Designed miniproteins, single chains, continued (5). Designs and how they scored, part 55

Each design is a single chain, and the fold is of that chain. pLDDT is the mean over its residues in the fold that is shown.

## One batch from the design tools (miniprotein)

Design m17904
Fold by ESMFold2-Fast:
Structure m17904 (fold): chain A 100 residues (1-100)
Amino acid sequence: MPSLKIYDELKEKHPEIAEVVRETAREISEKFGIPFETALSLVSTLVHLALTPTESQLDADIKEALRDMVIGVAVTTFGVDREELTKILDEMIARVKELA
């Protein structure tokens, strides 16, 4: 099976966070009809971005642009509601920050 590299790295470094990511990916997959592997990749990428240190304003701007792009691809490709997706992701990120 193809390895989800970002998810695999989260599982190795932060197994508790990887479990939250998996649970959130399942919820998104079931609620919005996104394939589970796609949802898992999306959620893993956003968590990786959230956990990456920000060293400059340029890094912060790039990080936000990458987050918007990832969410935008899901919204455009699968026709999901941006507000509902963002709420689920924000709740998950808050939980992840408590575990980190």
Scores: mean pLDDT 77

Design m17905
Fold by ESMFold2-Fast:
Structure m17905 (fold): chain A 96 residues (1-96)
Amino acid sequence: SETLKKAEEKLIKLWLFYQINKDELSPEEYELVKRLIEEAEEALFYIKQGDVEKARQHLEEAKKLLDELEKMGVPERILNLAKSLIETLEKAIEEA
């Protein structure tokens, strides 16, 4: 689906941005971002398999990690990329 393609593009963009800007993050922030990306990858994987229930579980964990990152004051560009990815994954689950 077009929504899944957008989610993949946003996931790649978030991963690349974090790799390029790793020196701007504390070790704790870096690990939380890595976990958010991993949870988003799992959500996307399960959406593609038609396992909507597992996709929701991974998306819920990604949202929890996003909330923690917002509390830490992570750079707004990174937060906006993560928010956009999560929103697109939610839409992909609703369309499944």
Scores: mean pLDDT 86

Design m17906
Fold by ESMFold2-Fast:
Structure m17906 (fold): chain A 69 residues (1-69)
Amino acid sequence: SQHEQRKAVYQRVVALHKQLQSLPASQLPEGIAAAQAEFAQLQAQLPQVQIDVSQTADGKVQVVIRGVA
């Protein structure tokens, strides 16, 4: 079901976010690029969901998931 697929995508995004938060600053750009590529693949599977990943001013990673109602 779409609900189960959305939950799986959300769990994967949360796992990637935690991984990015644990990376040292020297590896963060590569980590963000890899995560963006994976998010693009996930979004292609669920086009009704938008996934945005960015770095905050505090040097932390922010991931936002938006879906169509």
Scores: mean pLDDT 71

Design m17907
Fold by ESMFold2-Fast:
Structure m17907 (fold): chain A 73 residues (1-73)
Amino acid sequence: DEAALLERIEERALAATKDPEVAEQIKRLIDAARAGDTEALEAVADEIAASEHAKEVHEVLGAAQRAVAEELA
């Protein structure tokens, strides 16, 4: 279930950051992905990439995605 996978990635990512701006950007990205809204997903991703939080969001989401993948293997 893709929705359950996205939920686990979100939970892991939000647990790994203490920055509320990073947390909000992660939630917006996951919400767009969960809705299947490609246009919203691209817009949020572009906004994150242009922000000062781009590196932390990328690192936190990457670590969460890897951790969830390892749990499912």
Scores: mean pLDDT 81

Design m17908
Fold by ESMFold2-Fast:
Structure m17908 (fold): chain A 85 residues (1-85)
Amino acid sequence: MRVTVRLRFRTEARAREGAEALLSLAKQFGVEADVRVSGTEVEVVLETPTLEQAQEFAERARRIAAALGAEEVVVELSPLDVEVL
């Protein structure tokens, strides 16, 4: 399962804090995350072995974003195709 988290903050400093918090969360879940920060926007992409883990990560990510004062939060869950391309 692929998880994409997109956050928008009021300031670039807050976006950096959000990216660090999500990286720490991914490490706690034992998954590798690709984190990109562009101005006030943060994008985190990772893969989980199960849908349940993806949902738990998404809920925790939303709670972290809210605690850090994110203005916009988008979380997308997509199934992984293991035999494409």
Scores: mean pLDDT 80

Design m17909
Fold by ESMFold2-Fast:
Structure m17909 (fold): chain A 117 residues (1-117)
Amino acid sequence: AAPAPSAAELLNGLTTHITLEPLPAEEIEPVAEALREFLRSLGVEEEVAERVAELVARALAAGHTVEIYVADEERAREIEEAAKKDPRTVGIEVFEARNAAGKPVRIVVVAREPAAA
């Protein structure tokens, strides 16, 4: 069964957006695991969810702020273009996935320098 409480946030602005600040090493693994489970609850394939979680864990360990977006193709392109223009952006990766309804979605992971580098 699909989790009902998460559906309202998925419809908010047609984009799921998660922001993670740099974390102590001991908190990175639990957060990466929670992110993997969250993406799986959205219908994302296990392999893709694991790759996203691993990339996020690595960026957080490097002291970067990480923004994760789950959006349709058009919105994902807008997010990627905006991130490319931000001088604080140190990395962008885009993953192709499907949601629980089988609709194509993109997962955009943006790693950024903390607020005052």
Scores: mean pLDDT 77

Design m17910
Fold by ESMFold2-Fast:
Structure m17910 (fold): chain A 87 residues (1-87)
Amino acid sequence: HMEEELIEKAEKLIDEAVKLYFEAKQARRNGDYEKAIELLKKAIEYVKEAIDLLKQLSPTPQRQKLIDNLKEFIAELEKEIEELKAA
């Protein structure tokens, strides 16, 4: 039961991060780089929270792969922030 609640909360956080990423892409296309950076930073915080929740679950290869994929997503978002700051 508790594991299911943590998974559901992590999935909701990931979904919100993806929505923020989509909004950041639109802001970037509109030339609103400051808004895009703000949205990407919020997305990173949601992904970090999701990783922390997933780490509380019993370790499995599938969960470790998900955590690794989420860490990769954070790295991509951080790279995009640096590109926007350089623009």
Scores: mean pLDDT 88

Design m17911
Fold by ESMFold2-Fast:
Parts: sequence; structure tokens; C-alpha cells
Structure m17911 (fold): chain A 61 residues (1-61)
Amino acid sequence: SMAEIVRELVALAQSVAAPQELIDRIRAGELSPEVEAELVALLERAGLHDAAARARQLFAE
């Protein structure tokens, strides 16, 4: 469900101490290519490559 996807994406964003603005956009369901790119880039920079792959999969669902 969309709510479950949003919950997982919020958890991934929180794990890398993402900016609150990005977390708020994800919680609001503002799932866009921009939000996807920002979250994936944060996870990759943190070395969380498996989490980045999971984020891409969730955005594709």
C-alpha cells in the first residue's frame, strides 16, 4: 500500500539523518522523481547501498 511505502521511505530517510524538509515531503506522500533522487543520493553517500536499492524499488512500486 502507499501508506506502507511512505512508512518505509520515512524510516530510510531517518536512518541517514535526512533534512526534515525531505522527511516531511515523504510523509505528505509527495513522492516525485526529485524526492526519489534526494533520498537515494543521501543513502548512497552514507554507504547504505542496499538501502538505496530498496528505496529505488519502493519508488518503482
Scores: mean pLDDT 88

Design m17912
Fold by ESMFold2-Fast:
Structure m17912 (fold): chain A 83 residues (1-83)
Amino acid sequence: GPSFEEAVERATRLIEEADKLAEEAFKLGETELGLEAGVTAGIGAISLGLGRKFKDTEMALRAVELGEEGLKLAKEALEKGKK
């Protein structure tokens, strides 16, 4: 599986992208879906912070999963907002 450092790097990128797209979806009026994406990315950011503080690979991998889900939700919200 990925190293701790690889998981942290991947989670950071996914969470940052999810937050940006969720904000764009929010600006297009997709408030509910944008909020769900933002909350998911936020929980990911908390998991990432705990993973970094305790050098916990499982918490870093959980942050990757939450970042991936948040990004998926943000992309869906953004696509709906463009219609």
Scores: mean pLDDT 86

Design m17913
Fold by ESMFold2-Fast:
Structure m17913 (fold): chain A 115 residues (1-115)
Amino acid sequence: SLFDRTLEEIRELADKIVELIKPYDPELAEGFRKKLDEFLEVLRQAIAETDPEKRKELIEQARKLFEQMVDLALQAIDRLKEVDPEKAEEARKLFERLSWLVYQILTLLDLEAEK
């Protein structure tokens, strides 16, 4: 499905970001990975939820988890910039793509919840 493919691409992009960060800040890389796992789990629950009100609550929870992921990613990219600006730029581009996919999937879920 479109959802399954999007979730797989998000995980693949996040894994690449983690690998770029891990040599420089393993704790921040682990924090990002853990928050990603929590985010994807809530997102899968939202996709499977048939009750519109509960689905809306799960979408809101996913949005809050994603905001926490953004904070962790930006902190990691900023730290990477001090030691390897080229890898920091690569991580930023990967995170921009990941953020776009998250925006698309959350928007699609919101539209389906309103039907």
Scores: mean pLDDT 87

Design m17914
Fold by ESMFold2-Fast:
Structure m17914 (fold): chain A 105 residues (1-105)
Amino acid sequence: SPALQQAIDELQSLLAQAEQAQTKQQIRDVLDRAIVLMQTLLDKYTSLAQQGDSHAQRVAMTAGSMIVALAVLRTVIGKEEDVEQVRQDLVSLLQTIINQLQQLS
């Protein structure tokens, strides 16, 4: 799917930005952009899934789960003093999202 490949490409760009992030604000900006991207993917593939597309259902379910994971990390960042640990958690999560979406490509 061109839309799924575009989402993967954008996530890879966000992963590169996360790997270079040095501040909580930079990590938050990457998180917010990843959440918006996953919400866009969820909305698109939910519409397709309602038409009986089982592949679209799997993409939508994956996007929904990833929104929850990203939102949890977003809430933690405000209380975490170890910026390097939050950066590593974001990098790991983005890698997991990319791998799961690539399996659905």
Scores: mean pLDDT 88

Design m17915
Fold by ESMFold2-Fast:
Structure m17915 (fold): chain A 53 residues (1-53)
Amino acid sequence: MVTVKYTITWKDGSTETITKTFGNIGEALKYPSLVEKKTGKEIESYTLEILSG
């Protein structure tokens, strides 16, 4: 399992921090695109930090 911390800056200038555990790194790499799809918001930039894996 991989635990990942995302620091997301949205196009409107708001920021959000999300920490989530995934079965593998491939799922973690797909997560920002899924967040955009689920929220309807566009990501301006994000950082991905692997906390454990």
Scores: mean pLDDT 82

Design m17916
Fold by ESMFold2-Fast:
Parts: C-alpha cells; sequence; structure tokens
Structure m17916 (fold): chain A 113 residues (1-113)
C-alpha cells in the first residue's frame, strides 16, 4: 500500500493510508475484527474521491486489504471489502478494463468468491 500506486493521492491522503495500513496489519494479526474494520473504513474514505479517475487504486487496495484479512482468518470482513469496492465502482459508472477486471477477479479469488 506504499508503492507508486499512491501517486494520485495528496501527501496528506498518502500519510492517512500508510497509518491505516499499519493499523490494519496489527489488528488483523491480533484477529481484532472491529479494529481491522475501522482501518478498512479509513482506507476507503481516502480512496473514494479518486474512484472515477483511478479505479485501479480502489481495486489494488481491495486486493491487498482482502489478502491481509483472509491470511489472518478474517474472511467475512475480506468479502465485505471486495463487495464495497465493487459497489463503489458500479455507483461511479466505471467500465473496467481487462487489466482492472483481472485485479477484481484476483481479489474475489483470494476471499473464495
Amino acid sequence: LTDPLLAPLTPEERARVVKASGRLLIFAAMKDEEGAEKAVDEIFDVVRPHVKEHPELVLQFALEVASVLAANGLTDLAKRVIDRAEQLLKEAGIELTPEQQRLLDAARKVVGL
């Protein structure tokens, strides 16, 4: 979540994502579903305004977040993350490219969808 994919975000938004990602890793490792869900909410709050211009950002975060959650046994929360990402893309009227569709398919596969 700290790679060049964050280039569309402001320095303030990038700092928020980095902090939320750190909290997500800690809470997921502790199997604290409530703490993990709050971290997920903060990540989605940061990326939501960018969904029309950068749908790949939403998809990549959904894949990475769902992977962390599923790896730590928080599979139901991981599925909700994928559902939230799909809903954001549909509401924004985004037509996925083949590459973006592959990212979504990868995320769904990670959570058993």
Scores: mean pLDDT 81

Design m17917
Fold by ESMFold2-Fast:
Structure m17917 (fold): chain A 100 residues (1-100)
Amino acid sequence: SEQQEKAITAIDTETENLKRQIEKAKTIEEIIEIVEESMELLLEKLKNVLKAPEELVEGIRKVYEEMIKKIKENPNASKEEILKLVDETKKKLIELVKKS
């Protein structure tokens, strides 16, 4: 549907921006803050601009929170590993939209 396509585009745009910000980050703490900001921006757009269903918004929040948890539990992760985690997260987010 057109609404699903708009949500997928929002996810794609936000995750690509997230990857660019992570590449510039110097500490794991900075990466965590960048991911948290990315989550809030995406959730705000989905809720207020696209008016996505509450279940989809909550599902997306949980997927981002799982990514944040993995980063916090693995403070020695390389940037390459974190960027791969973002790619895996993006795939899960797109799956949630397709199921909505």
Scores: mean pLDDT 89

Design m17918
Fold by ESMFold2-Fast:
Structure m17918 (fold): chain A 116 residues (1-116)
Amino acid sequence: MSMEELFEKIKTSSIEEQVELLVEWVESHYEELKQLALEAGLPDDAETREMINLIVLENLEEVVLGVAKLLKEQGVPFEEILKLLEEVARRFKELFPEVPESLVDEARERIIKEIS
């Protein structure tokens, strides 16, 4: 799913639907990065997987920050945006249990600080 398609869908979606759209984006982005790493000749090992997982988290932080700013501009209450951030963080931890929870929580806190 493209970023433009993601943001357009977010504008008309419930918080629950927005979480599912972001999870779908994460899964698609992970598979794309994994394929690019293999095509670049990187080994399919734990070190490469850790690198890909961290890149996915960094890119997700930027995407979710964009979504949070969009929702704020649309007048969505701050408490509803916080629920989105908490649920996205929870779902990411379930998809990538190898990523330290502290890194996911720190990314969420950076987004909260930026939109506050």
Scores: mean pLDDT 86

Design m17919
Fold by ESMFold2-Fast:
Structure m17919 (fold): chain A 62 residues (1-62)
Amino acid sequence: SAGEEAARGGLAGDGEAAERGAAATAKQSHVIPTERGRRLARAGGERGDGSLAGAGAASGGV
């Protein structure tokens, strides 16, 4: 499934952001301010909170 591997590479970046958002929301059940967790999931790529780590997410080609 070489074709799927390429597609998974692109989706991996999207899944990472979406998964972080979902996990942050789940922590709300633990009486923890998920607002920061949710912002980190979104701001990570937007502000470069992940810095160079997010550079690869911009494209599957780095």
Scores: mean pLDDT 47

Design m17920
Fold by ESMFold2-Fast:
Structure m17920 (fold): chain A 69 residues (1-69)
Amino acid sequence: MEELKKLYEEGKKLIAELAQLDPTLASRYQKELDEAVEKGDVEKLKELIDRIRSTLAALQRVRAAEAAN
């Protein structure tokens, strides 16, 4: 389905950004994303994308606070 492909592409893009901040966590999410795609689980893909976005925002906030020192 087209939605599955779009969600996978979005997830990979977010994971690439996360890999610049935390490569270990990015690798873990990539495995979960690949499993969800293989199972065709659109709901799980959406949940993973939301979780990655939240994690990325939190890590970016921490980095901004460190830079302000």
Scores: mean pLDDT 80

Design m17921
Fold by ESMFold2-Fast:
Structure m17921 (fold): chain A 73 residues (1-73)
Amino acid sequence: SGGVEETREITEEVLESLKPSLSDRQLEAVRDVLEHGMHPGVVARRYGLSVKTVSELDRKANELAVELDEKRK
């Protein structure tokens, strides 16, 4: 069980943690990979970022999302 609301809440917590270090464009890229499951290459093209940058953001965001999910248990 993990409805749209739980996924959204975890995504928002990840974004709040990253807000001080990332631009609005980078935050939108993180949202697309976490909430919408978009491929990093597609997100990189959409936001004018490098694939490496989006892949690093995706990895960091997923690691943080796992940590936040574990804290809820």
Scores: mean pLDDT 75

Design m17922
Fold by ESMFold2-Fast:
Structure m17922 (fold): chain A 69 residues (1-69)
Amino acid sequence: SREEVERRFESHARAMLDLLEREMQSLSPEEQRRALENLERWLADEAARLGVAIPADVRARLEALRARV
């Protein structure tokens, strides 16, 4: 169902974001920017492919990370 697809996407998006946030301390500024750009691109592409919206909490966390790089 569409609702199940949305929940799976949201769970995966949050898991990927959690991983990136944990790894940020081990990355150089250039690696941080590249990792964030790669995650943002993947989220946009996957959301478009599935016909779902990126959750507000995920968008807010991406904006917070972007402000740090």
Scores: mean pLDDT 87

Design m17923
Fold by ESMFold2-Fast:
Structure m17923 (fold): chain A 96 residues (1-96)
Amino acid sequence: MEKLKEELKKLAKEIEKLLEKQGKTQYIEDARETAELLGEELLPVLIIQSAISYLLLSQNKPDELQEKRAEIVELWENKDYESLVEIAKEVIEKLK
């Protein structure tokens, strides 16, 4: 769905700006480097994943990282962009 992909890109850009505002540019850089290797079309999903990594590590929940990473990858592979949009919105609220 082109419309959902565009919404996901906009939400990822908002997440990127929030991470940048908080001085967490390393999480943005890590996502961009991974996108260079795997494909630039993955950048929105990788930004969301990177922000979740920051949130879980800041809450001392590293064991949840593997589960959340697997969930995000599965949603992307299944083209479940609606669920990815909902996750991105939740991440934005937690970063505020």
Scores: mean pLDDT 80

Design m17924
Fold by ESMFold2-Fast:
Structure m17924 (fold): chain A 66 residues (1-66)
Amino acid sequence: RKVEVEVEAEGFSKEQAEEIKETTLLMAKAAKNDEEAERIAKDAGKGAGGKAKVTITVDGKEFVGE
């Protein structure tokens, strides 16, 4: 129900990190279950070349992508 996204990205501009955060938040809100949220987090982290850490929190449950 409540979805939060946090992005820690070294080597990215503040604008790029915010764009990743907003895109990931939209995708996470569309996720139907925890498994999709975990997949979205992993894909977002890997899509940034492994230099971004993306954390999606759904109703207090954290899913982390490297």
Scores: mean pLDDT 75

Design m17925
Fold by ESMFold2-Fast:
Structure m17925 (fold): chain A 63 residues (1-63)
Amino acid sequence: SHDEIMRKVQEMLRRMGDLVQVVIDARSAYKKNPTEQNRQAYEQAKEDARKESARLLEEFRAE
């Protein structure tokens, strides 16, 4: 139904928003203290967000 589709869209957007927040937090940590550890954490957060967002989109398309 339309309501079921909209609920799934809202869930996907919320989960994608959480991924974006992790990247924002990692970027902020790196900017405040630009260590190799913080750089790696930021790059890892971007990589994880790309992979997970692609997975979420494929799950949504499969419906």
Scores: mean pLDDT 84

Design m17926
Fold by ESMFold2-Fast:
Structure m17926 (fold): chain A 66 residues (1-66)
Amino acid sequence: SLVEEYRKRAEEHIELAEKALAAGDKKSALKHLTEASVYVLALIVLGAKEEAEPLLEKISELGKQL
């Protein structure tokens, strides 16, 4: 489903952002958090709030490290 595809894309970008932050690459981390945010917004628009909420929380947490 489109929800599963967008959830997977958001999770992949969150993982890449975490790896970038661990490496001190804040520019790459911001890029990946931005991409993840686009997919999370798409999930919200599709009504998949339960899937979106934990991803949004993780993006917010990682964003505070920028």
Scores: mean pLDDT 89

Design m17927
Fold by ESMFold2-Fast:
Structure m17927 (fold): chain A 77 residues (1-77)
Amino acid sequence: SDIREGMLRGIAAQLKTSVQEVRDTFLRGQRLIDSLSPRQRERLRRLRDDAIDAYNRGDYERVRRLQEEIDKLLEEA
């Protein structure tokens, strides 16, 4: 998005860190997702899509429950 560069600089300033460290943190997050099995990755995708759908409907309690499932899936990785 058009705000990406500004966001990276803002995050780096708030954390008193470099833009490189922010990028490295993002890449570590990507590697965590890549460490999931194909089945776990497909489940994560479905949970994410369901959470977006629930959010768009204003069903925030369902969003919270789906977020808990995502957190548990990633914690088991």
Scores: mean pLDDT 66

Design m17928
Fold by ESMFold2-Fast:
Structure m17928 (fold): chain A 80 residues (1-80)
Amino acid sequence: SEKDKALEEFKKKAEEILEEMEKQGMPQEVIDLMKALVEGALVSAEYYAKTVGVEEFLEFVENQLRVLEQFKDALLAQHK
């Protein structure tokens, strides 16, 4: 389904974020924080998949990914 494809793409992109942070030498505690945020987003996405239509779900997943990207960028900007 479209929702399943969106979740698969979200998981792949989240893995890419974590790999980038690891390659850039971020502390393990910061990587663990990002993992926790990814896990929270997946729990929220599972709930939304059951409660909203496809279009609204896709928008939600895109917004969650954007938030994770913003957190990654902010964390990398603080890494000296």
Scores: mean pLDDT 82

Design m17929
Fold by ESMFold2-Fast:
Structure m17929 (fold): chain A 92 residues (1-92)
Amino acid sequence: MELVYEKTLTVPAGSSAETTFKLEAGKYKIVATNLGDGTVRVEVYKDGKLVGSVEVPARTSATLEFELEAGEYTIKVTALSGDSTVLIKVYK
Protein backbone atom coordinates (compact mmCIF):
# COMPACT_ATOMS: atom_id res chain seq x y z
CA MET A 1 0.00 0.00 0.00
CA GLU A 2 1.55 3.29 -1.20
CA LEU A 3 0.97 6.87 -0.06
CA VAL A 4 -0.33 8.70 -3.17
CA TYR A 5 -1.54 12.00 -1.63
CA GLU A 6 -0.98 13.92 1.61
CA LYS A 7 -2.31 17.31 2.78
CA THR A 8 -2.56 19.15 6.10
CA LEU A 9 -5.66 21.36 6.41
CA THR A 10 -6.01 24.02 9.13
CA VAL A 11 -9.69 24.88 9.68
CA PRO A 12 -11.03 27.60 12.01
CA ALA A 13 -14.07 26.72 14.14
CA GLY A 14 -17.29 26.77 12.08
CA SER A 15 -15.36 26.98 8.78
CA SER A 16 -14.44 24.54 6.00
CA ALA A 17 -11.29 23.90 3.97
CA GLU A 18 -10.97 21.85 0.77
CA THR A 19 -8.25 20.05 -1.13
CA THR A 20 -8.51 18.63 -4.69
CA PHE A 21 -6.44 15.86 -6.29
CA LYS A 22 -6.55 13.36 -9.16
CA LEU A 23 -6.68 9.57 -8.80
CA GLU A 24 -6.46 6.59 -11.16
CA ALA A 25 -9.13 3.87 -10.85
CA GLY A 26 -8.53 1.49 -7.93
CA LYS A 27 -8.99 0.64 -4.28
CA TYR A 28 -8.07 3.45 -1.89
CA LYS A 29 -7.80 4.08 1.81
CA ILE A 30 -8.28 7.67 3.02
CA VAL A 31 -7.04 8.35 6.56
CA ALA A 32 -8.12 11.57 8.27
CA THR A 33 -6.25 12.39 11.50
CA ASN A 34 -7.77 15.14 13.65
CA LEU A 35 -5.02 16.84 15.69
CA GLY A 36 -7.49 19.32 17.26
CA ASP A 37 -9.64 19.27 20.38
CA GLY A 38 -12.95 19.57 18.47
CA THR A 39 -14.87 17.26 16.13
CA VAL A 40 -14.47 17.62 12.34
CA ARG A 41 -16.55 16.32 9.43
CA VAL A 42 -14.66 14.94 6.42
CA GLU A 43 -16.56 14.67 3.12
CA VAL A 44 -15.27 13.17 -0.15
CA TYR A 45 -16.75 14.48 -3.42
CA LYS A 46 -16.45 13.61 -7.09
CA ASP A 47 -18.03 16.00 -9.65
CA GLY A 48 -20.04 17.71 -6.88
CA LYS A 49 -21.50 14.40 -5.65
CA LEU A 50 -20.86 13.10 -2.14
CA VAL A 51 -18.96 9.78 -2.28
CA GLY A 52 -18.52 9.32 1.47
CA SER A 53 -18.27 11.12 4.80
CA VAL A 54 -17.16 10.58 8.37
CA GLU A 55 -17.04 12.57 11.59
CA VAL A 56 -13.65 12.46 13.33
CA PRO A 57 -13.65 13.15 17.08
CA ALA A 58 -10.90 15.18 18.78
CA ARG A 59 -7.39 13.64 18.75
CA THR A 60 -8.49 10.58 16.72
CA SER A 61 -8.24 9.14 13.20
CA ALA A 62 -10.89 7.77 10.86
CA THR A 63 -10.38 5.59 7.79
CA LEU A 64 -12.60 5.50 4.69
CA GLU A 65 -12.15 2.67 2.16
CA PHE A 66 -13.31 3.10 -1.43
CA GLU A 67 -13.23 1.53 -4.85
CA LEU A 68 -12.90 4.70 -6.97
CA GLU A 69 -13.11 5.60 -10.66
CA ALA A 70 -10.37 7.68 -12.28
CA GLY A 71 -10.88 11.42 -11.92
CA GLU A 72 -10.70 14.51 -9.73
CA TYR A 73 -11.71 14.24 -6.07
CA THR A 74 -12.35 16.95 -3.47
CA ILE A 75 -12.00 16.42 0.28
CA LYS A 76 -13.86 18.98 2.39
CA VAL A 77 -13.11 19.30 6.11
CA THR A 78 -15.57 21.21 8.32
CA ALA A 79 -14.64 22.17 11.89
CA LEU A 80 -17.84 21.42 13.82
CA SER A 81 -16.36 22.56 17.16
CA GLY A 82 -13.09 24.35 17.94
CA ASP A 83 -10.19 25.17 15.63
CA SER A 84 -8.75 22.03 14.03
CA THR A 85 -5.76 20.77 12.05
CA VAL A 86 -6.46 17.64 10.00
CA LEU A 87 -3.89 15.46 8.25
CA ILE A 88 -5.29 13.76 5.12
CA LYS A 89 -3.43 10.74 3.73
CA VAL A 90 -4.55 8.74 0.66
CA TYR A 91 -3.16 5.23 0.11
CA LYS A 92 -3.45 2.83 -2.84
Scores: mean pLDDT 87

Design m17930
Fold by ESMFold2-Fast:
Structure m17930 (fold): chain A 85 residues (1-85)
Amino acid sequence: MKKEIVEGLEKQVELMRLAAEILKAAGDEEGARAAERVAEGLEKAKEEAEKAKSAEEAIKIAERAAREVEEDAELAAERVRAAAE
């Protein structure tokens, strides 16, 4: 379970880094920066989750990180959607 949470965070970081590259290519520097901030926050959460003593602790770390990056994640998603219209 803990390993699955860490792997989930890792995949989300990879997706956000891909989103940042797509937005950069589209000329959306603001959207790209938002995606990069989400990737950075989730990567930090991954490192903390790897050090967590239990799966429940790792889940709490992931939930907290998701909350902290919520605004940037929403902005990045909106910008990716606009670029893909």
Scores: mean pLDDT 83

Design m17931
Fold by ESMFold2-Fast:
Parts: structure tokens; sequence; C-alpha cells
Structure m17931 (fold): chain A 79 residues (1-79)
């Protein structure tokens, strides 16, 4: 399986590992579920985790989450 790594300024190593696991789990779920719904859930969960565990503003967290979810979705489409 592809491995995603998400690096967020100010986030702990544990939070960064959790973000990476969320992305990898979402990619696996896209194989059996609606990829658009999984991507939307992933975006929401990443934004929540970044907001709770980093120094980024909510607006920056939302942007990072959107980019990360889109990248996972694109990777799924290339499988």
Amino acid sequence: MPVFRVAVPGASPEAQAALSELANEALRRMLTEDPEAVARELERRIAELITSHSTLSPEAAALVARIAAAEVRRTYEEL
C-alpha cells in the first residue's frame, strides 16, 4: 500500500503519525466505499486534528486538510 506522510508545523510526532494513518486508512476505505464521501470525511478529520495539535490557524488547517484529502483521492484514482 502507498504510505502518506503529513508534516504540519508545530504538530507533535504523534499527531503527525496520526495524520499519516488517517490518510492511509482513507485510501484503503476508498477501495470499498464512496471515494468522494471518504475524501470529505478525511478532510474534516485532518482539519480537526491539525487545529487541536498544531499552531496553524483554522483557515490554514482547512487549506492543508483540503490539499491532503485531494492528494489521497488522486492517488486512489491512479490505482
Scores: mean pLDDT 74

Design m17932
Fold by ESMFold2-Fast:
Structure m17932 (fold): chain A 99 residues (1-99)
Amino acid sequence: MSPIEKLMKILSETWKKVLQAHDAGDVDAALEALDSGIKEIENLKKEHPELKDVFDAAISLLETVKKALEENPDISREELKAIIKEGLQKLFEVIEKKK
């Protein structure tokens, strides 16, 4: 599995946990899932420093979602998905930029 495939797996599992926690009304569980995802990406960044810009973009995405949940715990599922979609678009743009 490539470093990018590992990143996509971490993001997929993190989003699944965040959305499940949000659906349950458990903001603390959603924040814990985001913190866990950030830590996993930080570890991946240490293993693959050549992809630092990609991992920094992914961490920024998770931190943006975390801030949105902290500022508005009652955020709608649609608004949360919109923030995730915008962040993923920015991340994919970084990944597609040639080395």
Scores: mean pLDDT 83

Design m17933
Fold by ESMFold2-Fast:
Structure m17933 (fold): chain A 75 residues (1-75)
Amino acid sequence: MIIDITLSDGTVVRVDADAPAVEVGRVLLEAAARHPKSGGAVAVGNAGLEALENPEIPGREVAERAAKGAALSPA
């Protein structure tokens, strides 16, 4: 299952929610690093770090949390 996460600069990050949390977390951290000043990038980066620290969290849950965080994070 693919989840699209939209950052405030219009960047769309596609993550495979069926992937392991570590893999989802790496994709999220890379996206946050490429767009550090974008609204939502901090929330996406934080979700990625949480996935790496808590690999027991399903990748789908990590991706959904990142998507909601990005949508709710005003610049």
Scores: mean pLDDT 77

Design m17934
Fold by ESMFold2-Fast:
Structure m17934 (fold): chain A 56 residues (1-56)
Amino acid sequence: MSREEAVERLLEELGLPDNERTREKVAAILDFTDWDVEAALKLLTTMHNEDPSVFE
């Protein structure tokens, strides 16, 4: 899976807006999880549920 594919998959799975700021945020979380898409998905889901405005 490429970097772009991982970001796009997470945006689709979480229903996040596809914009530069959100893509950079998702990529930063992927970097934090050492590109573990499942760990990134779990962390992003938690962040979105706690404060949805982080991605608006």
Scores: mean pLDDT 75

Design m17935
Fold by ESMFold2-Fast:
Structure m17935 (fold): chain A 75 residues (1-75)
Amino acid sequence: MRDRLRQQLVQSIRDLGDLGDQTPDRDIRRLGARVASDASRVLLDPNSSVSQLQRQLQRVNDATRLARQRIDQQR
């Protein structure tokens, strides 16, 4: 369970980082960096609960969705 959530969180953090690298929007990059930093802190803590990992995964996914919406609006 935890290993699957950790792997999902690693992938989601990478996806958010890749999206941030693709945009000149400083606000999107700042949001992505902050969310990725918070998620990485939870990911690096071996005592992180399933609930903590799920909350961070949700936050990363929400940030990715928001970033994609903003990038699409700038096209």
Scores: mean pLDDT 79

Design m17936
Fold by ESMFold2-Fast:
Structure m17936 (fold): chain A 80 residues (1-80)
Amino acid sequence: SPQEQLLLQASEVRMRLLDLLGHARGSTDQKALQKLIDQMRELVERLRQLNSQLTDPDDRELYDRFIANVEKIIDDLEKK
């Protein structure tokens, strides 16, 4: 199903974002942190595009909440 493929892709982007968030929280190097933030912002935009194509309202709400939480964390990281 095209929807199953989109859900798989969204899940993969979500897992990658969680991995990058873990690395960003442990980073003491400002240059390395900025690269991680840039990568996370690109993945957030990709996740938004995937989420816009999902037809299940529960999946859309789940990913909308996840995106909002990730953006808040990125904003907090940029203040360091």
Scores: mean pLDDT 87

Design m17937
Fold by ESMFold2-Fast:
Structure m17937 (fold): chain A 60 residues (1-60)
Amino acid sequence: MLSVEEAVGPVDEEELKRLKEALQNPETRIEALREFTTSPSNAVRLYAATLLAVEENKKR
């Protein structure tokens, strides 16, 4: 299947790993997600933006 890779390109495993690591710290999670939304990796950027939207929506 090529649908996601066609749209966003291959996932940068190194940056994805850093993103997942940052999510382990709830105090800095939102700040880390915002930082990764500026990542040069398309896949990581979209992933971080999606998670940030979820976190933001949960906080009133």
Scores: mean pLDDT 69

